Designed miniproteins, single chains, continued (5). Designs and how they scored, part 67

Each design is a single chain, and the fold is of that chain. pLDDT is the mean over its residues in the fold that is shown.

## One batch from the design tools (miniprotein)

Design m18470
Fold by ESMFold2-Fast:
Parts: structure tokens; C-alpha cells; sequence
Structure m18470 (fold): chain A 113 residues (1-113)
């Protein structure tokens, strides 16, 4: 179904960007981290536009993705504000944790379809 395809594309996106965020964080590459998070938000917004608001599964998916988007925004805000390294690292870890939770929740929704 279309909703299963959206879930699969979203899980793939989350896994890809999680690896990219972890790599940038490990390298101390905050310019690369900023670029990666901006690209992630843009791609996530395109997925959000594809969700059919009349489908109950789409509402649950939207809520999950909006939580991920919120944490991505907080990380981006910290980087753009020139926050201390420890603050950026803490926000990045929260973002990664929310991405992991989103993957698990999306895999559960897919099994319940």
C-alpha cells in the first residue's frame, strides 16, 4: 500500500541520516552536522506532505515525524546560535534518541497494517 511505502521510505531516511549525524558528531564537524540536519528537515517535510490526513495511520506517523522534526530544529538552533560544544552534543544525542524511537514506532505501525 502507499502508506507502507511511505513508512519504508521514512525508516530508510531515518537510518541514513542517523549514520550521517553520528559521523559528523564523532568528527566534530559542526558545519557538516548543520548541513545534514537542514537536508534532513527538508526531506522530512516532503514526506509529511505525502501523508493523507483522512487515513488514521497517517495521523500517528505525522505525530512521530513532528517529534523528530522538533528535535532536529532544536539541534539546528543550538548550532546556529553558536552554543557550546557540550550543548550541541547534548541536543545531537536527543535527536539521535528520538530518531531511534521513531524507527521502532514506525516498524510497529507497519506490522499493525
Amino acid sequence: SEIQKIIDETIKLLKEFKERVEAALAAGDYDGLRATVREFIAKLDEILKKLDPSNPASQKIREILLRVRDEAGRLLDAIDAGAPKETVQAEARRFLEVMDEAIKELEKIKKEL
Scores: mean pLDDT 89

Design m18471
Fold by ESMFold2-Fast:
Structure m18471 (fold): chain A 62 residues (1-62)
Amino acid sequence: SSDIEQAIELLGKGQELFKQGKYEEAIEQYKRALEYAKRANAQTLVEEAEKNIKKAEEKLKE
């Protein structure tokens, strides 16, 4: 798959883990998605991954 395809797939995996309350595992997938999004220069996916990381980190503070 392309870097964009990997970023989208990993964002989806992170979102599924987030729904399950597995926030640390979700962050790991989002960080991997961010890496691929940056390689692809896909600014929208970079921003989405960063936003999702922040949201999951906030859940870990609760």
Scores: mean pLDDT 89

Design m18472
Fold by ESMFold2-Fast:
Structure m18472 (fold): chain A 74 residues (1-74)
Amino acid sequence: MREELEREATAALARIYAGVANIIASKGTVEGLEEAAELYAKAAELAREAGDEELAEEFERKAEEARREAEELK
């Protein structure tokens, strides 16, 4: 039960990080997109720790997308 609760809590944290990243990315600034990329990367790491590889891949994609958009704005 402890491991199950820890996995659920970790997955919830991953979604929270991704949610914050999404809000920051919506600002459309270089700084915001770079920060969002870091937060999406953290969310992907947490999702992987929770055993949700599909969710981790989604967040990694969003991190790369945010990095690319930040570079395009430079």
Scores: mean pLDDT 82

Design m18473
Fold by ESMFold2-Fast:
Structure m18473 (fold): chain A 66 residues (1-66)
Amino acid sequence: KEEEDERMRRLVEEAYKAAKELSPESTNDEKLREQFERLYERGRADPEAVRAAIEAFIKNAELLKK
């Protein structure tokens, strides 16, 4: 009975932090945060698609980190 909104918000924030860690030098924090905020809004309409994309991004970030 947990709210999907809270779960999606957490996933988006986790992906945002992973993106910052992966590319801190070239990454524009303000633009990146706006992009993930838009992703969260889309996740409310299509949670499965957005969740899969976020999960894939986190997995790829881990692989690139070695």
Scores: mean pLDDT 67

Design m18474
Fold by ESMFold2-Fast:
Structure m18474 (fold): chain A 98 residues (1-98)
Amino acid sequence: EIEKKIEERKNDPVWKTIVEARKLIDEGKYDEAIKLLKEKAPNDPRALTLIGNAYEKKGDYDKAIEYYRKAIELDPNHLEARINLSKAEAKKAGIPIA
């Protein structure tokens, strides 16, 4: 692979799992994505955020919020988890998102 810092993520087994899980979510295979992420990367903030995304797409906002919070606990600077947490909490409360 090309020797760039951006390309180093392609050799990360967690990164490969994230890419596969994102594809499963895009295909509507939410339960398969959640299972893959839990088995391969159970304590990675990126994987926990993606589990939250899958639950949110299933309409399970309680589980989505739980996993976004877990991701933030591991990495407080994880912007995607913080943004998605705010959106999921708003959707659960029935508040229109601008």
Scores: mean pLDDT 78

Design m18475
Fold by ESMFold2-Fast:
Structure m18475 (fold): chain A 80 residues (1-80)
Amino acid sequence: MERLEEAHRLVNEAIKRALAGEPVPEELLERLRELGLPEAAELVEELDEAVKEGASVERIVGLALRALGEVLDAELRARR
């Protein structure tokens, strides 16, 4: 599960950056897509946009949890 472990680390990095008010680098989004998690990449992109627009903490956290959920769902499916 090296692919999903890397994806999990990337989503955690994006969440840390967003909570610090930092933009998410495009390379991180591209890497998530390469790892076969385009839905997680889309949610992380929305997270980055929400941070740039000064969205509420509730919206930022909600997007972060959804992005993490995509990785966790993929990990669960891989264990079948």
Scores: mean pLDDT 80

Design m18476
Fold by ESMFold2-Fast:
Structure m18476 (fold): chain A 56 residues (1-56)
Amino acid sequence: LSPEVRAKVQAALDRAAALVEEGLKSTPEEAAKLFAEADRLMAELEAFLAAERAAA
């Protein structure tokens, strides 16, 4: 795993964690939106890693 890919993974995890943290402090309606965005970021990260593995 290259340093660039590791940095991208760490950045995505940090962003998802921040969204979850904000969701825990929000109303249930706003929390649902933030959790959905965190899920989307994780899905995008998984797709990126799958593409990287396929290209290797």
Scores: mean pLDDT 81

Design m18477
Fold by ESMFold2-Fast:
Structure m18477 (fold): chain A 57 residues (1-57)
Amino acid sequence: MEKIRNLTRAMEEALRAGIPKERVLKIALVAGKQLGIPEEQVRKAVREAEERVRKEE
């Protein structure tokens, strides 16, 4: 699903920009709901984005 991949990339960019994880998750859940992505998939994408950004540290 291309929508979830694009959302994950946007979350990675937000995390790199210094936006707190809690705020990124809230924004992602709202965006995911508007895009018709299940909440469980959004939460997984947030965790994956967080892990990728953390590995860059």
Scores: mean pLDDT 77

Design m18478
Fold by ESMFold2-Fast:
Structure m18478 (fold): chain A 80 residues (1-80)
Amino acid sequence: SKAEELREKGLELYKQGKYEEAAKQFEEAYREAKKAGDYRLAAKSILNLGKAKTKLEPEKAREIVLRSVGEALRLIGDDV
């Protein structure tokens, strides 16, 4: 899918230390996955986006992680 291709591209950029470019790919993957109703892929993409954003803004790492994890849990349905 387009979302998975964008997520894979983001992972390649992340491995190269290109965190800003990786974040853009993960954000696009998240949007495309949500449009397709693929909430599991959207959750993976938002977690990857959070990791890339913490590299760009380490001083906001806690806030970024909590927001990305919270959104991922909402997307996959935590019934507890």
Scores: mean pLDDT 85

Design m18479
Fold by ESMFold2-Fast:
Structure m18479 (fold): chain A 69 residues (1-69)
Amino acid sequence: MEELLERLEEKAKELEEAMKAGDEEKAEELIAEMVELAEQLRELLSPEQIARLRERLEWARENYFKPPL
C-alpha cells in the first residue's frame, strides 16, 4: 500500500513540475498514470480516500488548462 501511495505522491510532484513548465503532454501522461494508480489503490484504501484522490486528480486536470477563479 505505502509503495503505491509513494508512487502517487511522486507522480503528483512530477505533475506540478510539468504544469509549471507548461508541458501539457507530460501533464496528461502523469494524470493518466495517477488515475491508474488510484484505481489500484481502490481495494487498499477506504472509499472516502479514493474519492479524495480522484477529486485531486480532476482538480489538477481542470486547473492545468483553466486557472482557479
Scores: mean pLDDT 69

Design m18480
Fold by ESMFold2-Fast:
Structure m18480 (fold): chain A 64 residues (1-64)
Amino acid sequence: EEVLKYLIKSAYGRRLGDKEALEVYLPKAQEIIKEKGLTDEERERIAKEVAKLINSGVPVEELL
């Protein structure tokens, strides 16, 4: 869940051109991925879930 939150924030920030989202949120998501020892398959599932949420047009504040 924590990884998903940071990935959602980073992905939305990229769409808005927000440098903070890439510099702050993406590195935090990567740290949590390493801490939890997520496999490439789990990372792919999270990425697909993030894409679905972004495509749904739901505001970040409502997702997190």
Scores: mean pLDDT 67

Design m18481
Fold by ESMFold2-Fast:
Structure m18481 (fold): chain A 88 residues (1-88)
Amino acid sequence: ALEAFIAGAIAFDQGNYEEAAKHFEEAAALSTDPDFKAQALYYLGLAYFKLGNYEKAVEAFREAAALSSNPALKELAEKKAAEAEKKA
């Protein structure tokens, strides 16, 4: 899970958003920790948002908010979901 997340972060930083999305999706799928899965889903949402896939971004952000026990991540994910929903 962590290795896939790191690969996703590197791809995202390089502007390779499709590659980043694949890696973050893998990180989320492999994670058994809800908070780590929420973090991976938040970054998956960011990657989809950069790709203009707003519907998929909304889904990822909403799932991240639902799974997270971190109030800051929950708030950020909810805010990003609302932003993506307006563009969808």
Scores: mean pLDDT 84

Design m18482
Fold by ESMFold2-Fast:
Structure m18482 (fold): chain A 99 residues (1-99)
Amino acid sequence: MSESELIARLIGRVLRLMGLLYDKTGEFPELRSQEELLKVAKEALKSPDPEMRAAAAGTLAYLATLGNEEARKLAEEAIKTDPDEEVRRFLKEALEYAE
């Protein structure tokens, strides 16, 4: 996968997380910084909804590519715990590019 294709997929996960939260709450999260996005992703990762967890994990991988060490550690944990093998594979590839 190219770096640009990977980043596009990670951004797609961020947008999916925003959409899933809007569907459940009727409101978009107020994202003004990487810290706010990290907070939203951490809470969404605890969701019983596997689609929301996958979107949250992808959002954490995106933040890891931007140099967020907490997001990197949470994404590494999601690789071990997420029940979706395809999501785990995608996150592993994303973290390898984040180095």
Scores: mean pLDDT 71

Design m18483
Fold by ESMFold2-Fast:
Structure m18483 (fold): chain A 68 residues (1-68)
Amino acid sequence: SMEELEKAKERVLKTIEELKKSLSEEDQKRLDEVAEKIKNAKTWEELEKEVDEALAILLQSWERKAAA
């Protein structure tokens, strides 16, 4: 339902805001762009696509920190 989608979006956005705090300024901006797309998602397919992109940004950022 739309109500379930909106709740999922809220939970994802909250998680992104918490995880974003440990990222570089550049990666935070990339994640903010994805967060705006998540806010505008109208279907589960759109939400899944943007969540995948957010995860890719987070993983790339964490891998760079682990290599340092």
Scores: mean pLDDT 85

Design m18484
Fold by ESMFold2-Fast:
Structure m18484 (fold): chain A 68 residues (1-68)
Amino acid sequence: VSEETARLVQEAARKAGVDLTPEEAVSYARKALELIRQGKTIEEAAKELGLSPEAVRALVQALLDAGE
């Protein structure tokens, strides 16, 4: 993952009320995206990761926007 992508994902997390390092933000975003791709909802991914649904949505969207 590029430094720019990691920064973007970290900022998305911060805006959603979660203080993560760039590396942590990307790690959580990837885990959340994998759970969603397995058929889990954003709410289920949030519960599994210990984050709010808003944080999961922000992280996943930022990762997809930067990677697409």
Scores: mean pLDDT 80

Design m18485
Fold by ESMFold2-Fast:
Structure m18485 (fold): chain A 61 residues (1-61)
Amino acid sequence: MKAEEIVEEALKELFERYEKDPSYKITKEDFIEAVRKVAKEKGYSDETIEEAIRLLEERLA
């Protein structure tokens, strides 16, 4: 599913950032922003971005 791939890419970006700065605290908003960033870079629609955010929230719940 496209949304799942967006979530996985976003998590990879956050992990890379955390490795460079271990004091960086990853918050729920950071996950959401990373998902939006990855989706925009891939050229996905706003609807797909919202689906990816929903999938992320379901995984975190």
Scores: mean pLDDT 72

Design m18486
Fold by ESMFold2-Fast:
Structure m18486 (fold): chain A 79 residues (1-79)
Amino acid sequence: KALEYIKEGNFEEATKLAIEMIENGGDVQEVLSVINLLKEKGNVLGINRIGGYLITQPNTEDIRTLLSAANAALVELVK
């Protein structure tokens, strides 16, 4: 459960699970929740890993939605 790992401060495992969810066609809303919580925690590395994986994927609507969310989170955190 990626959200439980974020609450525990285990951002590496949460990020890994989010990528596995994208890879297996999992729930887009759950991945969005992970990105939003990583943003709340200021975890730039986790968001960057997810965004970096998304950019290698086919340009689908779901991938565009997730990439947009990751990019928006990074813009706010790295200002």
Scores: mean pLDDT 79

Design m18487
Fold by ESMFold2-Fast:
Structure m18487 (fold): chain A 117 residues (1-117)
Amino acid sequence: TVEAVARASFTLAAAEETVERDVVLRNAETGEPVATARVTAKVTATSAEVTVTFDRPLDIRGARVVVGRPAADGSIEVLGVAEAPEITPTSVRATVPLYRPAKAGEEITVLVSLELG
């Protein structure tokens, strides 16, 4: 199996906002492009509703969605994790509970990790 990852980072204009970005899904070991993806996150005080759509069908065997803040060393300060997202061949959808509200002006990163067959 192959682990593939996509990262989308957004600076929030408001504490509650819907944000959207096109990203490249990459092999986590090699960095090779796997697919393009569109990440949409609806951020509220208690959760982020994350939808990821892919430009082609993928054999997705597992998915994990993390919402956090990017750290200077490339790590993520985790605000929430969803381990049981809804999976189709072309999409992943998750409601990520947040341990605290996001703030206006805060940079939020959505990390999507997929297990591919």
Scores: mean pLDDT 84

Design m18488
Fold by ESMFold2-Fast:
Structure m18488 (fold): chain A 57 residues (1-57)
Amino acid sequence: GELKKELLKAIADVLRAIGDLYEAELKGASEEELAALKKKLEEAKAKLDEVVAKIDA
């Protein structure tokens, strides 16, 4: 159903954010870029938590 599709998208978004953060660290990105990528990861994780909560309801 829709919840499964939303869950898979949320998981994919978290994995991409993790990859982007680690790639930036390997390339020696600025503290500003790393902070922005960490914020995106936190937002992606928060969205995943929201989707998981909908499944448990």
Scores: mean pLDDT 85

Design m18490
Fold by ESMFold2-Fast:
Structure m18490 (fold): chain A 64 residues (1-64)
Amino acid sequence: ADELINQLIEALVNREWEEANDLIAQLKSMGVPTERVREALEQAKELVKSEATKQRIEEAIASL
C-alpha cells in the first residue's frame, strides 16, 4: 500500500493522469481507506506549482 501511495503522488506530480486514476482504483480495490488516498492527493497538491494541476487534484479528491 505505501509503495502504491508513493507511486500515486509521483504520477500526480508528473501529470500522469491515467496512471494516477488506475492507482486510485487499485488502492480502493485493495481496501485502502479513502482518507489515506485523500491524504496522498493533498500531499501531491502541496508539491505542485501549477494552479491548473492543483485544480485537477482537487477534482480527484472531490470524486473520492
Scores: mean pLDDT 80

Design m18491
Fold by ESMFold2-Fast:
Structure m18491 (fold): chain A 72 residues (1-72)
Amino acid sequence: SAAEERAREHLRKAREALKAGDLATAERHLREARAIGEQAPLSEELRKELLELEIEVGVKQLEAAVKKVTAP
């Protein structure tokens, strides 16, 4: 479906942003993919990929926050 193709493209861009260390861009693309999933059904594969990427971004955001607090 067109919705699944759009969601898959946003997940792909989120992965690229994560590899580049651009957490803000990754988060934006994941938010778009999630919004698509709220309006149209996504396959189990896409839902799993979205969840995995959301967890990875969350972990990296937490790591960055810890470094900011512990750095002088």
Scores: mean pLDDT 84

Design m18492
Fold by ESMFold2-Fast:
Structure m18492 (fold): chain A 66 residues (1-66)
Amino acid sequence: SLMDKAEELKEQALEALKNNDFAKFLEILQEMWRLRQEAAKTDPELAKKITDMIQELMDQMMKKIE
């Protein structure tokens, strides 16, 4: 499902961030944004959940670079 894929990508993004691999982290965020766009066409609630995941990942990145 799109939700399962989003959860998998979130875990991969957190691992990339832990390893200071910002290039991979940003690539994964782009993939999550694409999943969000697909979800938005059929399931607005799922799209919101994916948006919340992206926001959480961005917050983690900001904490790490400040």
Scores: mean pLDDT 84

Design m18493
Fold by ESMFold2-Fast:
Formats: C-alpha cells, structure tokens, sequence
Structure m18493 (fold): chain A 100 residues (1-100)
C-alpha cells in the first residue's frame, strides 16, 4: 500500500515538472517553481551541502544543477508537509468517531 502511494506521488511530481498536466496544474507548478526568497534560501543551502561557499561565484552549469536540486527539494518538502497535515486530519476525525 505505501509503495503504491510513493509511486503515485513520484509520477505526479514528474508530470508537474514535465508540464504534461492540465493548465490549472501547470499554474500550480509555476507557483511552486517561481523565484522566491524561500527558493533562493533553499538554493544556498543546497550549494553549501555540495561544498560551495557562495552561489554568486558558480558557473551557469553548476547554478542549473543547484537550481533543479533546490526546486525538487522544495516540492518534496511541500508534499511531505501536505501529507503530514492530511494524516493529522484523518487522526482527528478518527478520534471523533467520524471515520469508523
């Protein structure tokens, strides 16, 4: 059951990244991948983990790798956050006897 759930999210993530989804989902992807202070901070963290001191001193190729890695990391974190909120919602309803 968990393996099917992981495969579903993996495929959904790949479809979002490859723009193979409907216009509404493409808009969601654009929001998730937009340049923002949070995304820039993620890029700096990824760069540091890869042994770079400053993002501004990197080649275009190195920046492209870091950008892609930081975008995937950001999307993964948001998906995990949504999953956690969903689990908490289900547990709350179970405690209230609504899902029994």
Amino acid sequence: MEEKFKEYFKKALEDILNNKLSPSIKRARDILTAVSPERVERARKVAKELGYDEVENLTDEELAIIDRASVIDYIADKLLEVGKEFEEWVEERRRRGVLG
Scores: mean pLDDT 58

Design m18494
Fold by ESMFold2-Fast:
Structure m18494 (fold): chain A 61 residues (1-61)
Amino acid sequence: LLELARRLAEAAAPVIEAAKAAGVELEISATPEGVEVVARGDPALAAEFRAQAEAVVRELL
């Protein structure tokens, strides 16, 4: 879980930074039950960045 969380954070860093620059807060959490992605901000931008983060998660899993 910790290794997966680290890999996800590293792979998603560009997306997280881009989201932050656009005013969107993007959180990615790895739990024993799976990976959760939460985006908060402008609805359209949040949906776009959430989709990008989910794609990164899918590529790693």
Scores: mean pLDDT 76

Design m18495
Fold by ESMFold2-Fast:
Structure m18495 (fold): chain A 92 residues (1-92)
Amino acid sequence: MSPEERVLQALAAVQAEVAAVLPTLAPEEAARVERLLGLASDHIVAAVETGDEAALREAIALLRELRALARARGHDAVAERLDELIALLEEL
């Protein structure tokens, strides 16, 4: 599996874990999480497809914010998947 394919697979795993916890969040918090994940996903796709270093840095920053929110709320499974995705992006 290519590094790019591993990143996209890890992103899909993050999206699945987030989808599982969204119904447990307050509506405003759920909307913020969905917005941050959507923006991070767009930047990841841009970085993978074009090699855009600015998009890569922005994706990592957004994912770190999501990870902090997940940890603050005790969503350890989400935080672990985000740790894996961030590590893979840092190796690109």
Scores: mean pLDDT 87

Design m18496
Fold by ESMFold2-Fast:
Parts: structure tokens; C-alpha cells; sequence
Structure m18496 (fold): chain A 63 residues (1-63)
């Protein structure tokens, strides 16, 4: 969803295109509902959610 990508772009100081890639990668790994809940928790300042997103992105890059 565009609203979630826009919120991530503002929060992280990144481009909207980069934020959309994060949303797409997390949705591909966890499914839409889980990805949305996790990304919203991160935007709300949940450090555990931030760590989980980082782990998902690292796994997607083969790191």
C-alpha cells in the first residue's frame, strides 16, 4: 500500500521507490497481513519489529 511506503520514506529519509522495495520484500517473505503489522509496529517505534524487518531483508539478500 502506498501510504505505508510513504510513511517509511518519511521515517527513514529514503526515496519512495526504496520504501516500496522494502514493503514488497517483506510482503514476499511474510505475506501481506504479517508484513503490514510488522512495518506499522516499526513505524510506531517498536525496536523488536525493526530488528525483525532487518532480518527479513538480510535473508532476502542472502546475507
Amino acid sequence: ADELAEALARQLGISLAAARRIVDAVEAALGRERAEALLRAWLDGDEAAREEVAEVLAAAEGA
Scores: mean pLDDT 78

Design m18497
Fold by ESMFold2-Fast:
Formats: sequence, C-alpha cells, structure tokens
Structure m18497 (fold): chain A 109 residues (1-109)
Amino acid sequence: STTLTQSPKEIKVKEGEDATITGTASEPVDSSKVRWYKQKEGEEKELLIYNNKLAEGVPERISLSGSGTTFTLTIKNLKKEDSAIYYVAAYSSKDKKWHYGNGTKLIVE
C-alpha cells in the first residue's frame, strides 16, 4: 500500500514570509493524482490543488511542484488567514483509493 509523509510537522513564520511543505510518497504517483488541502479549525478541508492546477478561488501565491515521489506546496507572501493545517493526498492505482499525509500546521504571526 502507498503511504504519504509530510515535512515539516509545524511551521511558525512571520506575515510576508514564504512557506514550503513537502509530501513524500512511498511509491511513484502521477502528479495529476496529487491533491493539497487546507483545513482551518472548526472547518471542513478546502481543496487547494488538483490535477496539477489551483482550485477555483485559490490565490495564485500558492503553487505546486514535484513529480515521482516528492511533491511540494509553496505559499508565498504569507497572510494571517493562511494559518491552518495543510494536507497532501495521493491516489494509489494499486490500492484504488486516496491516501492522506499526517498534516503540517502552519502558524503565521
């Protein structure tokens, strides 16, 4: 079965800085089958990235990169509203399901 790990577990940065979150899959994944989510306290997960593109309404200061086993979410010019837990997800064709990383907590001060 495919597993996903995220690093770092927590990022604490100042407003105006950039943050980078990395997701690593145990096996190669098609980048079009990688998603990124944002979850604020008390809210449902918001889709940020799917099929190598930004979801509707997501700011362009958020970008994706990576292929094979390593996928990266970059958030530039951080704002206080970016404080949330971020999750990578990847679809495994072998397992026929989505697997989720453990999350990265982003705190913007």
Scores: mean pLDDT 88

Design m18498
Fold by ESMFold2-Fast:
Structure m18498 (fold): chain A 94 residues (1-94)
Amino acid sequence: GEKTRKIILKAIALELRLIGLEFELELILKSDLSKEEKIEKLKELKEEVEELLRELRELLEEAPEELKPFLERVIERAEELLEKIKKKIEELEA
């Protein structure tokens, strides 16, 4: 149905956003930016990942059963990205 199609398209869009955020982390870490500037950008990226996780969890509640395993995997990847960002902030602040 139309509702199911909209949920599928939103799920794909959220996965594409996650892929973009994963690339942003790599670009920040490989950049010639100062430690202070990297910390600021990582904190901004952390907020973006937290917003994405909120949207993914809200979508999971409305998702058809067949789409739930896909969304759960995307959520797990986003949670792993969030923990990686947190660790990198701690390493740079040490």
Scores: mean pLDDT 90

Design m18499
Fold by ESMFold2-Fast:
Structure m18499 (fold): chain A 66 residues (1-66)
Amino acid sequence: SLSEEIKKLEELARKGDADAQFRLGLLLMQQGKYEEALRWFEKAYSLKKTPQVEAGIKNAKFALKV
């Protein structure tokens, strides 16, 4: 189920899995939780600096503009 998938993803992200942190950020973006998504993208970026994570950070910041 989606609930079980999210729970597993959150567990992996909390354990420092950069790919899980990025995926959780994307999921939070889809839910409009931009501040939380940005925090996870920034954690992912600190571990693994990829163009995809950088784009996630930029998109989350753009969504937070007043």
Scores: mean pLDDT 86

Design m18500
Fold by ESMFold2-Fast:
Structure m18500 (fold): chain A 86 residues (1-86)
Amino acid sequence: MKAIIKLRGLTEEQKEFYLNLAKELEERGYEVKVEVEGDTLTIEIGGLSVEEMIGLVLRAIGYELDGHKVEIKIEGDKVTIEIEFK
């Protein structure tokens, strides 16, 4: 499965955190592509299992419960998660 994670409204500390997380995933053998546009970060992750994808969706729901705006789109084997930080 493929996940596309879009993070908007990031502080410099949050951006550094997610860039380091993306690098760690690439080092663990995932197919990772990262795009940075100001305070917006897009992370594409390929090679995910169904269980790993469920974990990502649950984490996104956690951000929604913390008061951030979250949108999840499921298109076959592709999941797009957009998080807007307040």
Scores: mean pLDDT 82

Design m18501
Fold by ESMFold2-Fast:
Structure m18501 (fold): chain A 69 residues (1-69)
Amino acid sequence: MITDAEINEGIADILVAMGNLFLERGEYEEAAKLYEKAAEIFRQSGNDEKATEARKLAEEARKKYEEAK
Protein backbone atom coordinates (compact mmCIF):
# COMPACT_ATOMS: atom_id res chain seq x y z
CA MET A 1 0.00 0.00 0.00
CA ILE A 2 1.32 3.45 -0.91
CA THR A 3 2.00 5.47 2.27
CA ASP A 4 1.27 9.18 2.83
CA ALA A 5 5.04 9.79 2.91
CA GLU A 6 5.48 8.10 -0.50
CA ILE A 7 2.59 10.17 -1.93
CA ASN A 8 4.08 13.40 -0.50
CA GLU A 9 7.52 12.60 -1.96
CA GLY A 10 5.85 12.00 -5.33
CA ILE A 11 4.12 15.38 -5.13
CA ALA A 12 7.43 17.04 -4.18
CA ASP A 13 9.18 15.36 -7.14
CA ILE A 14 6.47 16.80 -9.44
CA LEU A 15 6.97 20.26 -7.89
CA VAL A 16 10.73 20.03 -8.60
CA ALA A 17 9.97 19.05 -12.22
CA MET A 18 7.56 22.00 -12.55
CA GLY A 19 10.20 24.29 -11.04
CA ASN A 20 12.68 23.07 -13.66
CA LEU A 21 10.17 23.94 -16.42
CA PHE A 22 9.66 27.46 -15.03
CA LEU A 23 13.45 27.84 -14.73
CA GLU A 24 13.84 26.92 -18.44
CA ARG A 25 11.22 29.56 -19.29
CA GLY A 26 13.11 32.24 -17.35
CA GLU A 27 10.36 32.41 -14.69
CA TYR A 28 12.88 32.25 -11.85
CA GLU A 29 10.59 33.62 -9.11
CA GLU A 30 7.96 30.95 -9.84
CA ALA A 31 10.67 28.26 -10.02
CA ALA A 32 12.04 29.32 -6.61
CA LYS A 33 8.56 29.11 -5.02
CA LEU A 34 8.01 25.60 -6.42
CA TYR A 35 11.42 24.40 -5.19
CA GLU A 36 10.73 25.87 -1.72
CA LYS A 37 7.40 24.04 -1.51
CA ALA A 38 9.07 20.80 -2.63
CA ALA A 39 11.82 21.23 0.00
CA GLU A 40 9.23 21.67 2.77
CA ILE A 41 7.33 18.53 1.67
CA PHE A 42 10.57 16.49 1.53
CA ARG A 43 11.47 17.75 5.03
CA GLN A 44 8.02 16.74 6.36
CA SER A 45 8.38 13.25 4.79
CA GLY A 46 11.84 12.83 6.41
CA ASN A 47 13.86 13.00 3.19
CA ASP A 48 16.52 15.45 4.38
CA GLU A 49 18.77 14.84 1.34
CA LYS A 50 16.10 15.83 -1.20
CA ALA A 51 14.93 18.68 1.05
CA THR A 52 18.46 20.13 1.07
CA GLU A 53 18.78 19.69 -2.71
CA ALA A 54 15.43 21.44 -3.34
CA ARG A 55 16.44 24.35 -1.07
CA LYS A 56 19.68 24.71 -3.03
CA LEU A 57 17.69 24.80 -6.28
CA ALA A 58 15.42 27.50 -4.80
CA GLU A 59 18.45 29.61 -3.82
CA GLU A 60 19.96 29.22 -7.31
CA ALA A 61 16.63 30.23 -8.90
CA ARG A 62 16.44 33.33 -6.66
CA LYS A 63 20.00 34.26 -7.65
CA LYS A 64 19.04 33.97 -11.34
CA TYR A 65 15.97 36.13 -10.68
CA GLU A 66 18.16 38.87 -9.13
CA GLU A 67 20.65 38.62 -12.04
CA ALA A 68 17.78 38.93 -14.58
CA LYS A 69 16.73 42.34 -13.22
Scores: mean pLDDT 80

Design m18502
Fold by ESMFold2-Fast:
Structure m18502 (fold): chain A 68 residues (1-68)
Amino acid sequence: VEEKAREAIRKLLSGDPEAIREAWPLVREVLASGDPLLEAFVLMALGINIANKDPAALEVRRELDAAA
């Protein structure tokens, strides 16, 4: 799960819309793991993309909020 969290963070911070979309299933899996540190790091990386107003990151966040 740590390896998947690292991959998700890398993809989210890449600035590539395709990579950000590919990160979504990894983000979901990390959140489902229940590890609070991995969750915090993944959400922080997603927050950076949202601050940059990346459309793919905004879509991922909207889906995350809907799933909560």
Scores: mean pLDDT 69

Design m18503
Fold by ESMFold2-Fast:
Structure m18503 (fold): chain A 74 residues (1-74)
Amino acid sequence: AEELLERAEELFRQAQEAIKAGDYEKAIELLNQALDLARQAIDSSTDPALIKRALDLEAEAIRQLEEAKKKLAE
């Protein structure tokens, strides 16, 4: 669970770098991967703190995914 969340956070950071570079297609791909891993971390954990951290990451990743898609459509 922790390893899945750490990988999700790393992919989320890479997605933020891609957004800063204007590479919205890459950002969307990385955000989708981060979301998948965060959901797996939630399903695999009974630690409330880890679940909260993963849920917070999921919410932020969904928000950034919507923004990146809007920018790509610009």
Scores: mean pLDDT 83

Design m18504
Fold by ESMFold2-Fast:
Structure m18504 (fold): chain A 61 residues (1-61)
Amino acid sequence: EEAIEELSELLGISREKARKILEEAKELLKTHSPEETIELLSKKFGISKEDAALVLRIVLR
């Protein structure tokens, strides 16, 4: 997906890690609010809340 490449470039991470983060974000959004998903992604992957919000922006396009 184009989203994997975009996130990989924006966060400076591997495409494999970007894929895992995007998959987790999509899964969390099934049962959690966007705000809760940001907090959980930040905690799980050790990224800032700002970076987690960027992940959500890409997923919700």
Scores: mean pLDDT 82

Design m18505
Fold by ESMFold2-Fast:
Structure m18505 (fold): chain A 101 residues (1-101)
Amino acid sequence: EKKKELKEKLLEKAKEVLSPEDYEELKSFLEAFEKNPEETIHILEILAEEHPSNAKIYLYLGIAYLLSGEPEKAIEAFEKALELDPSNELAKYALELAKEL
């Protein structure tokens, strides 16, 4: 229930602040994550090491941690995403959600 509620809140905010293309990308990411959460996190951790300046990787990594019940790791990832892209409204929203957990 909590994971479903967090996912619904994230998708609602994403629809508001993302382009249609980025929104569909997020939905595809969430579908892949739900099928293989551990593998998806592992791949994103590797991508973050290889591309440390890519804010989108940290946004998705934060979302994966948040939905996996690891809010502290999610906070660190969202803070890194915002350090790289301070205008990311979805990352700002997700960071506040993670802090409330």
Scores: mean pLDDT 86

Design m18506
Fold by ESMFold2-Fast:
Structure m18506 (fold): chain A 61 residues (1-61)
Amino acid sequence: SSMVEQMLASLKKLAEEMLAAGVPAERVLHVLTQLIRREVSDPEVQARLIAEVRAHIAALS
């Protein structure tokens, strides 16, 4: 897998762990969005990762 695919898998796992720990979905999305914006310089990759993470969190809620 590409680095982006590996990062997405890690972000999804982190979202699952945070939700399982009782962190509210809105807080999980906020934290992961901030991490994505910090680690990823490409705006198109940022937008894709944020959208994928948002969809994953919504599916688990």
Scores: mean pLDDT 87

